# Ledger of designs, part 114: designed miniproteins, single chains, continued (4)

Each design is a single chain, and the fold is of that chain. pLDDT is the mean over its residues in the fold that is shown.

## One batch from the design tools (miniprotein)

Design m15975
Fold by ESMFold2-Fast:
Structure m15975 (fold): chain A 63 residues (1-63)
Amino acid sequence: SDIVEKLVSELSKLKKENPLLLAKAMKTFNISEAELDAALKNPTDAIGLKIISLTLFAVKILK
């Protein structure tokens, strides 16, 4: 879906442009590097999409 592609794109861009903010966002919901990497490989999985969404939500509240 368009929304999933947009979320994956935003997270991939954040990982490249602001890895420190991404690390803080991951700590907010206790998301591990392995969990995030698995989510990015399977973004259409319910758990993958949830991890991606939680990470991006944390980024918004940390800004």
Scores: mean pLDDT 82

Design m15976
Fold by ESMFold2-Fast:
Structure m15976 (fold): chain A 65 residues (1-65)
Amino acid sequence: MSFVEDLVEAMIRMARSLGYEVEIRVEGGAVVGTGRGTPESVRIAESLAKAAAEMLGRKEVVVRE
């Protein structure tokens, strides 16, 4: 839904504004979080992917570096 997509985008923009290189994507029914450069970015990507999965009604979450 557009509201949930806008909210997810806002969370990603906030993380990036704080210096975390994160990306969240929906691939084949899973929510994929990618964090780059630091362990903190990976941890933030995992948290954002889990939150996005719950909001989108998805159960599968994948985290990448």
Scores: mean pLDDT 76

Design m15977
Fold by ESMFold2-Fast:
Structure m15977 (fold): chain A 63 residues (1-63)
Amino acid sequence: MTKEEIIQKISEMLKMIGKLVDYLIEAKTSKDPKKKEESLKNAEKIDKDIKKFLQDLKKEEKS
């Protein structure tokens, strides 16, 4: 991977982390049980996406 590609991928990961934090804040501050559950599900989905992104990067760095 080029240096530019690494920076691009880091930028994408940071954007996903931002969305995760926003959903976690909404889940914590919302008084609506349905909104809390939906925000937690969205946060879990993004967490899985971040983990997959990191796993894919780790595979590309081998050889």
Scores: mean pLDDT 79

Design m15978
Fold by ESMFold2-Fast:
Structure m15978 (fold): chain A 99 residues (1-99)
Amino acid sequence: ATDENGTIPFVTLEKTIELEGSPEERLQKATEMAKEIAEKYGPVTELLPGFLVLPGGAFMILRAEGNKVTVRVGFISPAEDPETLEVAKKVLEELEKKF
């Protein structure tokens, strides 16, 4: 859905993962694992550390906060392709199972 001002909202899936190490080490490890998992489904682009474009065009953002890493997946449109959503869910589920 689009708001009345024409802004396209992000549809967000969120997971929190507990990791050991420094915030930088946690972010790097989570990003590398998320990329490895996502690459099984297709090409992955890393725009910045902790910012990935998943197969199908979903955006994954990872941030280290305290002793946790928060993983968020956003879609440019709420009406994103069901296959793109399925890939994003599978990546998050496998990432959560590894931690």
Scores: mean pLDDT 66

Design m15979
Fold by ESMFold2-Fast:
Structure m15979 (fold): chain A 98 residues (1-98)
Amino acid sequence: MTVKDVYDELEEAFKKGEPKVEFEAENEHMKAKFTLEFKEGKVVIKFEIEIDEDFLKNATPGQKKFLEHLKKLEEQNGEEIEAEVAKAFVVGMIEYLS
């Protein structure tokens, strides 16, 4: 999955007024599932991340710091945010996971 593919899918969903969009990004070590629920210019983001244990054990300092950020964001999972911020967040996360 490319960043462009995800962005295009989000744009199409917003244009169609779809109430909920789900998509996944994965590589050999990580799988991330995102659920976006749209309402009146705001989005609720939920995400579920599966990470290979060998990757976690051998993660670089930068990767460990990213995983700490993901854990903190998981605590805020389900918060309502502006649609443009939601798009940027999801695209950035998928780009990092790819």
Scores: mean pLDDT 64

Design m15980
Fold by ESMFold2-Fast:
Structure m15980 (fold): chain A 78 residues (1-78)
Amino acid sequence: MERRLEIDIDVALSLIEVTIAENAYKRGKLTVEDAERILKRVRERLERMKADPHATPEDIAILEDNVKRLEEILEKLK
C-alpha cells in the first residue's frame, strides 16, 4: 500500500509540475533553466516508475506524456 501511494504521489506531482510549467510558459515567465530542472525531475520519476513492479502501464504513459509536454515547451523556449 505505501509503495502504491508513492506512485500516486509521483504521478500527481508530475502533472502539477507540467501544468505549472505550461502556465508559466503562456505568461512568458518560464526560463530555460526552470524548464530543464522540471524536466529532469519528471524524467527521474519516470525512470523510478519503470523500475517499480507496482506501477501500471497507465501510470508510465501519463509520465511519458508529461515528459513529452515538457520537451515541447523547452524546444519552444530555445
Scores: mean pLDDT 84

Design m15981
Fold by ESMFold2-Fast:
Structure m15981 (fold): chain A 103 residues (1-103)
Amino acid sequence: TNTLNTIRRISDLSSDANRYIDNFSRYVTQAILALNIGDIETAEVFFKQAKKYGDQFITSYDTSSNMWETIDTSRSNELRNRAALVSEIVEDLEEEFRRFVEE
């Protein structure tokens, strides 16, 4: 059925999203550790990787939310809200990091 195919597709996207958020968290942690020891160049490299994975997570969750709209509107809204929260975190971290590098 179309619903089962959609659920399978969402499951695949969720697996990718979990990998993306894990990498995002890992690279954010490494960027913070580099900043704590004053290694700004290494921190920039790790932050760029974090942003890449954060953006991929957001894209995966937005795609999943669109697929869920026809099955479960509540689940669709939950995924959109989570994507929005991660987007805000990425933006806040970019501003904070920029201030650290420029100060």
Scores: mean pLDDT 78

Design m15982
Fold by ESMFold2-Fast:
Structure m15982 (fold): chain A 97 residues (1-97)
Amino acid sequence: EEAVEHLKKGQEAFKEGNYKEAADHYLRAAELSPGTVLGAIAAFNASLAAVKAGDIPTAERALKLASEHLNKLDDETQIELTPLLIQAVIALHDAKR
């Protein structure tokens, strides 16, 4: 429930353009949901929000956390979430140019 609350707050902050606040909430949701699909998705969204906030160190940390969550999931679920991983990696690389 606390993880879902942070995910919702992150989504709300992102819609308002408060990307740093969104990244902080998404990262907290990921930390509260280790080894779950929700944790992986929250960590990917944290990375994307951090990129939009211009916070590259946080985006890199969130992407690493997302990969750690992803590696704890079933192979089929890892394949399903691979497009989110690619999106986050591309966004981070573009921001570092």
Scores: mean pLDDT 84

Design m15983
Fold by ESMFold2-Fast:
Structure m15983 (fold): chain A 56 residues (1-56)
Amino acid sequence: GLTEEEKIQALAQRFNLDQALVQHFLASTRSAVGLGQYLVDQGRATAKEVAEVLSL
């Protein structure tokens, strides 16, 4: 399975995330679930799309 860092990078690739946002999550929480929740809350992704990436 993917590490948390690899999952964060997979979310970044799939949703075309700004590198500064990615670096912020890597430096602070290192939580792929946390980044996924942020993307859903911002309307940038659906919960289903996030779950598909996190299931890698």
Scores: mean pLDDT 78

Design m15984
Fold by ESMFold2-Fast:
Structure m15984 (fold): chain A 74 residues (1-74)
Amino acid sequence: MEVEVEIEKEGGKYRIRLRYWGPGLDGQWEWREVDFELEESDLPKALQDARAAVERGGSPLTRALLKALEEMLK
C-alpha cells in the first residue's frame, strides 16, 4: 500500500494530509484522504505516539507518517 504524506508548517502548527489507495464503502479501491492539525509544541509527543503505533505492528499509514515527521526534524 502506497501512502502520500504532505506536511506544512503554518503559524506554530503542522497541517498533515494523508492520501492512500484503499477500499471504499462498496468494496471498490479508491483514493482516500485524511487531514488534521498538530501544534508544534505537541510534535514530540505525536512522534513518540507514532513510534509506539509502529512498534505495535502499525499500518502503512502510521509508518509513512512517522517517516515524514522524522524527516522534518532533520
Scores: mean pLDDT 71

Design m15985
Fold by ESMFold2-Fast:
Structure m15985 (fold): chain A 89 residues (1-89)
Amino acid sequence: KEDLEKIKELLEKAYEVFVQKSTDPELIAEFKKVYEEALKAIDELIKDPSNKEVRERLLKLINKMIDLANKVGATEAIRLLEEAKSLLL
């Protein structure tokens, strides 16, 4: 639904901000992998919004992205990810 599409937009924007802020290729690759896994989880939730296991997995992936953003000081990416997290709760 609308909230899940908004989460997608926030995660995409956070990824763009992270790539612009980070110069570490390994951290960028790790963030991209987690981001792609999160997009798959969102697609699963769009098809079945009541799936608690997928929702918990998405929340864990967003928390991993927040941890990576903290490592590079990507404050704007952290803000966007926290906003996405709030829409899941």
Scores: mean pLDDT 85

Design m15986
Fold by ESMFold2-Fast:
Structure m15986 (fold): chain A 99 residues (1-99)
Amino acid sequence: MSKEELRKKLKELLKELEEELKKSTNPIAKKLLQQLIEIVKKVLENDTLSEEQLKKIYDLVKEAYELLKELEKETDVLKQVGLALRVIGLILDIEKILE
């Protein structure tokens, strides 16, 4: 997969994250969606990332997005905390790739 194709997929995913944020009613999911959106914007501003780095970031962002959709529907507080911690871990992994 090319860098251009991966950047296009990340831009598409960013739009999906922004739409999910508009619909979010869960305060924890909303804050994590905001953080993930900020990180994806940083990724898209970085012209020095390799194809391999962009692919890893894309996979991490996609996984975080799926967990955030699950978090939005979750009613059990302990499960919400577990999902939130997983999303935080994925965001930290993306930050490690960025620098």
Scores: mean pLDDT 88

Design m15987
Fold by ESMFold2-Fast:
Structure m15987 (fold): chain A 92 residues (1-92)
Amino acid sequence: SAARRLLEDLLAAREARARAAGADPAAIEKEVARARALIDGLAAEAEANIDKEIEEFKKNNDYEGYEALLRLRNGELTAEDLAALAQERVAA
């Protein structure tokens, strides 16, 4: 699942930052385990919502957004790619 991969990549980045900041390893492991359980539920919901968002972007002639979501659904985008697209949209 593309949505699950994105959430897991985000979790990995947060874990790396926490470790770099000198947080307790046991506390990090507990937090990661809790977050992974949440990801399992949220990934299924996000996957269903991606299909709805694709149709909405098509309706609004937002073909750039449509193409980005289609690539995400096909597993062609990483969490970094999606974050870069989000930043570009905020900057515009």
Scores: mean pLDDT 64

Design m15988
Fold by ESMFold2-Fast:
Structure m15988 (fold): chain A 88 residues (1-88)
Amino acid sequence: AAAEAARKARLAEIEKLAQALVDAAAAGDYEATTAALAAFSAASGLSREEIHRIVTSTALASSDLSVEEMKQKVKDALIAAAEARLAA
């Protein structure tokens, strides 16, 4: 169905944007992080403040993990929040 295809495409784009944001942030590239944050906000419907809160709280909760594991947890949290917002 067209609606199912559109939903799958949106979720794939959300996952791609979450990956870009996490990679840019981990690299310390503030310009790329700002651009990725704006793109993820526009696609997910989450505010920049909500995204920053999710990233910060998830990173702090994962401080005992490797950078790679922390990136994965932040990505998972961002995708879950975006899915919840889009389902509301």
Scores: mean pLDDT 80

Design m15989
Fold by ESMFold2-Fast:
Structure m15989 (fold): chain A 76 residues (1-76)
Amino acid sequence: SLKEEYEKLQEEAKELEEQAKQLLKNKEETLRLSSTLSPETVRGLLKDFDEAIAKAQAEAQKARERAEELKRELEE
């Protein structure tokens, strides 16, 4: 049902938001340890974190937007 799809999208968005938050924590930890790593390793890790964070945030936003559309459909 549309209601079940809406609830699944809400849960998915929440999970992706928490994933992005965890990736931000991991990036922060990597920055704290940056003096123990080569500059090239740090650059690569930060790029990977930034790409993963951006992807998770974009997917969360997309899920939120789809949930909002379904909510409007359910309120008709």
Scores: mean pLDDT 84

Design m15990
Fold by ESMFold2-Fast:
Structure m15990 (fold): chain A 86 residues (1-86)
Amino acid sequence: DLAEALAAAREQAKKLAEELNIDLNKLLELLDLVANNTEENRKKALALYEELAEVALEKLIEKEGKPEELRKEFEEALAALREKAA
């Protein structure tokens, strides 16, 4: 169910945004682009993912431990959403 995968990914995005102080709106935009799978949205999702991955890496360098696990959980939810959207 795409709706369930999107809801799960949004919850992981909220946790990651809170812990790493990443822009929640950008994470949610990434998830919406992935859920609405078009060629144009794939290009936009890739660009936004690369931007967010760079920010997350900078924040993880500044912090140890739990934030790395939250990033992993978000990545797994994002992968599940991609699978359901395909």
Scores: mean pLDDT 77

Design m15991
Fold by ESMFold2-Fast:
Structure m15991 (fold): chain A 110 residues (1-110)
Amino acid sequence: SPLEEARLLAAWSILFAGAQFTLQRMLRLAQQRGDTASAQLLEQALQEVEEVQREAVRANTREALVEGLRRLIQILEDVLARLGDKLPEDLVAELRSLIDALRALREELE
C-alpha cells in the first residue's frame, strides 16, 4: 500500500541518519583522542555512507533501497570489526542495534 511504502522509506531514511550520527560521534571521539588512523577510517566510512544514500535516493527504486541497506550494513560491520575494541561500550551497542535494525528493514523490503 502507499502508506506501507511511505513507512518503509521513512524507516530507511531514519536508519541512514542514525548511522551517520553514530559515525560522526565516533569520529569526534577519535579526533579528541588524537587517533588519526581511526579518524581517517571513520571519515572514509561517512563519505561512503553519503555516497550510498545519494545513489539509492537518485535511483528511486525498491532494488536500490535494498542495495543501499546491504552496503550500509557492510560499512558499519567493517567499522565495528576494525574499531569495536577501541570504542566505548555504549557506542558499540548503538552500532550493533543499528546493524540489527538495518537487517530487519532489509527483510521487510525483500
Scores: mean pLDDT 88

Design m15992
Fold by ESMFold2-Fast:
Structure m15992 (fold): chain A 120 residues (1-120)
Amino acid sequence: SMKEKAIEEAKKIALDFFDAVRQALEQLMEVSKDPEVQELAREGLEFVDKMKAEIEKAKTVDEILEIFKRGKQKLDELFERMLAAAKDPELQERLRSIYEQVKNLADEAIKKMEEIKKKV
């Protein structure tokens, strides 16, 4: 019961994070119209969908954390590639803002999931 509740709570935190990333990437694709950034954002959306599917199949808080940390590492790489590709200063500013928000959300999500793990 407590173990099942911990898994459900950790999944919710991880899925909420990836939903926020999805929304940010979808908004970026609508606004930027830079073909190279749009292609990278599309790759990011496909990756987010894969991560959400893995999180939903996870059976332990440890497995959720491991999947999440791998996802964060790949998202960090993706945002760095988008920043390198972007040629418009306004788009670069938007990407930096989104990336900073994503980093902060990821760190908070990891902290919350690690606290859940310690209580079980």
Scores: mean pLDDT 89

Design m15993
Fold by ESMFold2-Fast:
Structure m15993 (fold): chain A 68 residues (1-68)
Amino acid sequence: SMEEVKEELKKRIEEIMKEEDDPDKIQKRVLQALVDLLRKHNITDPAAIAELMKFAAEYLKKLLEEKE
């Protein structure tokens, strides 16, 4: 389910932000986590990939803004 993938992605982003303070390294790790989740769930539909990329970017932005 897309909801389950989004929940797993949120958890991964939160874990990355606890371990890393460098925004460049956070971005690289979040991108890798997204790629790993796409492979794990066999997500190949371009629309679904775009939705998850947008979701990851928006969630990361929200957490970074809360850190300020």
Scores: mean pLDDT 82

Design m15994
Fold by ESMFold2-Fast:
Structure m15994 (fold): chain A 68 residues (1-68)
Amino acid sequence: SLARQVAARLPEIRALIDEEAKELGVTLTDEQRQKVIDAVVQYLLDNPEATEEEIRELVREKIREIAA
């Protein structure tokens, strides 16, 4: 199922969020980090063929929005 495929990518998504937050010099709270995860999961459900680069761009945008 698509939901199972997205769930299997959660460790990758979490690592990418942590890497991008570090590069942006931002410390995310647990709640903020979860909001970024939720946004990426929703994007992947709508765009199952999304590339790592597209996900990375989305993560950067969401971190800036949430941590602003």
Scores: mean pLDDT 83

Design m15995
Fold by ESMFold2-Fast:
Structure m15995 (fold): chain A 55 residues (1-55)
Amino acid sequence: SPERRARAAAERARIVEEFKKLQEEYDNGTISLEEYEKRLRELAARKRAIDAELA
């Protein structure tokens, strides 16, 4: 379904933006390595689920 794919693509774009913000927070030293790894893992899991829907 094109509509389902468009929705999944939009969610994937949001996940990419969250990755960028997370990287900026880590680079700026505003979060710990532990918090960075935790959030990175959560975002990676969300991305895998969306990538599977887009395949």
Scores: mean pLDDT 82

Design m15996
Fold by ESMFold2-Fast:
Parts: sequence; structure tokens; C-alpha cells
Structure m15996 (fold): chain A 86 residues (1-86)
Amino acid sequence: SAAEELVERLRELIENSEGEKEKKEALEELAASPEKLVEKLREAVLKALEEGMSIEELRERALEALGEGESVRLLAEIVLEILEEL
């Protein structure tokens, strides 16, 4: 399942994270519950839609974010999956 793959990728990012303590702590918190991570991102997506962003605009933003660092890329992949299920 997507949630299982996301947990595995989060754990790999945590293990390979050399640097920012804030990044590592955030990833560890989110990796503790894949459902909570997905729920937080879903709430953010729904809020952006309520604020007037279209699904297409959110998709474009997420695709652009895939070019960023690994943590941002992973979060962008989750957002894309949420948008696909809407």
C-alpha cells in the first residue's frame, strides 16, 4: 500500500538524514503514524482548495516540488496521491 511505502521511505530518509535536526524530528514524528502524516497533508490540501487553489494548481505545485530535496519530494508524492483520490 502507499502508506507502507511512505513509512519505508520516511525511515530511509531519517536514517540517511545528515544535518537539520528539525527535518529529522519532523520526519520521525510523521513516520510514527503514516495515517497521521497522510491526514495532516490531506487537511493542508483541503485548506488550500478552500482558499481558492484548484486541484490542477496543487498538482503543478507538487510536481515542481519533486525537484527539491528528498523530504520535500516525499511529501509532494503523498500530496499527489491525495489529489488523485479526490
Scores: mean pLDDT 65

Design m15997
Fold by ESMFold2-Fast:
Structure m15997 (fold): chain A 107 residues (1-107)
Amino acid sequence: GPPPLPRVRVEYDEETQEFRFTSDVPTGDEATALAFAEALIRVLLEKAGIDPSKLTPEEIRELARAVVAALDAGVSGWKELAKFIADYLLKKGIITEEEAEKIRNVG
């Protein structure tokens, strides 16, 4: 399986429409960034009504790396990131177009 990451928490605040990020053990920028990306993906899927266990741990890690790369490339704001995640999963055949639309509409 993929290497273990530090424990992080990502929560969506409905009132402010913002994500809150907390880390119990910061171990470095790359590992922490991957951990937040994986937590964000899980929260997004759950909020869209998709069971995160539908993705394997390796698929979640691969998507998390793609998310970190997209952020480094200048993807900014929640709506743009949600669209990126939805399009990625749809292209991989992991989700349906209806599920992709639910993800895009979370932010």
Scores: mean pLDDT 76

Design m15998
Fold by ESMFold2-Fast:
Structure m15998 (fold): chain A 70 residues (1-70)
Amino acid sequence: SEIEELKEEAIKNLTEEMEKLLSTLDEEKQKKLQEVYDETLEKLKKAKSPEEIKEVLDEFNVKVLEIIEE
C-alpha cells in the first residue's frame, strides 16, 4: 500500500533525525524530545492519508524547534 510505504519512510526519517538531535542536546532536552518522538510515532501509525502524515510531521518539527530554541 502506498500509504504504508509513506508511513514506513516517515518513521525511518523521523528516527534518523531524532538520533542526530539527541547527540547534540543536553539530558533535559533529550527527555522532552523523546516524549515528542514517542507521541509522533503513535500518531504516524494511526495516520490514514498522506495529508495526515504531513500534519503529524509538521507538528513534530514545530515542537522540536521549540525544544532546541529554549
Scores: mean pLDDT 84

Design m15999
Fold by ESMFold2-Fast:
Structure m15999 (fold): chain A 94 residues (1-94)
Amino acid sequence: MSPEERLADILVRDILGLDPSQLTPEQRRETARAVLTVLVMLGAVHRLAKYGKDVVEAAIRWLEENREELVKRIGQETVDEALKALREAYEKLK
């Protein structure tokens, strides 16, 4: 499983409490994106550190790849704070 697929499964199953096997691959991706966006808005993305460095790194990559769209939706300060929190969590993980 890729780090991106593992991040999506964690967001859908462990954070949201849904069974990923009941969703199509497209529904799973869209649900995971929505959950991750909510965690960013709530300042709660650092909680992903519980699931390991690969998950945190995948979340950083997703935020960087979608930064322009997220900034338009939720603001630059919120996105930058989330990226900072994830990078700090990544450095603390061994």
Scores: mean pLDDT 83

Design m16000
Fold by ESMFold2-Fast:
Structure m16000 (fold): chain A 81 residues (1-81)
Amino acid sequence: MNDAILQLTSIEGLEFAGSNSDESIVFVTVTKDGLTVQQVKDALPEGWELSAVYRGQEKIVNPAGDTVLQKNDVLVFVKTV
């Protein structure tokens, strides 16, 4: 198991939802309201970024740090170079 995935899933209010075979793209479900994008970014391990947030049928690309996450949002994390 990738240590970065373990760190990502240790963030309170986030649950692992899936990844690609290389574990370079990770999908995480938000389990509580009120978590901000900035709180998630501050807890990210080095070499990872929050690429997008899916809310129902909507995709928020490069979400602003003050964006408030809602329960059942899906976060897309991508391994950077």
Scores: mean pLDDT 76

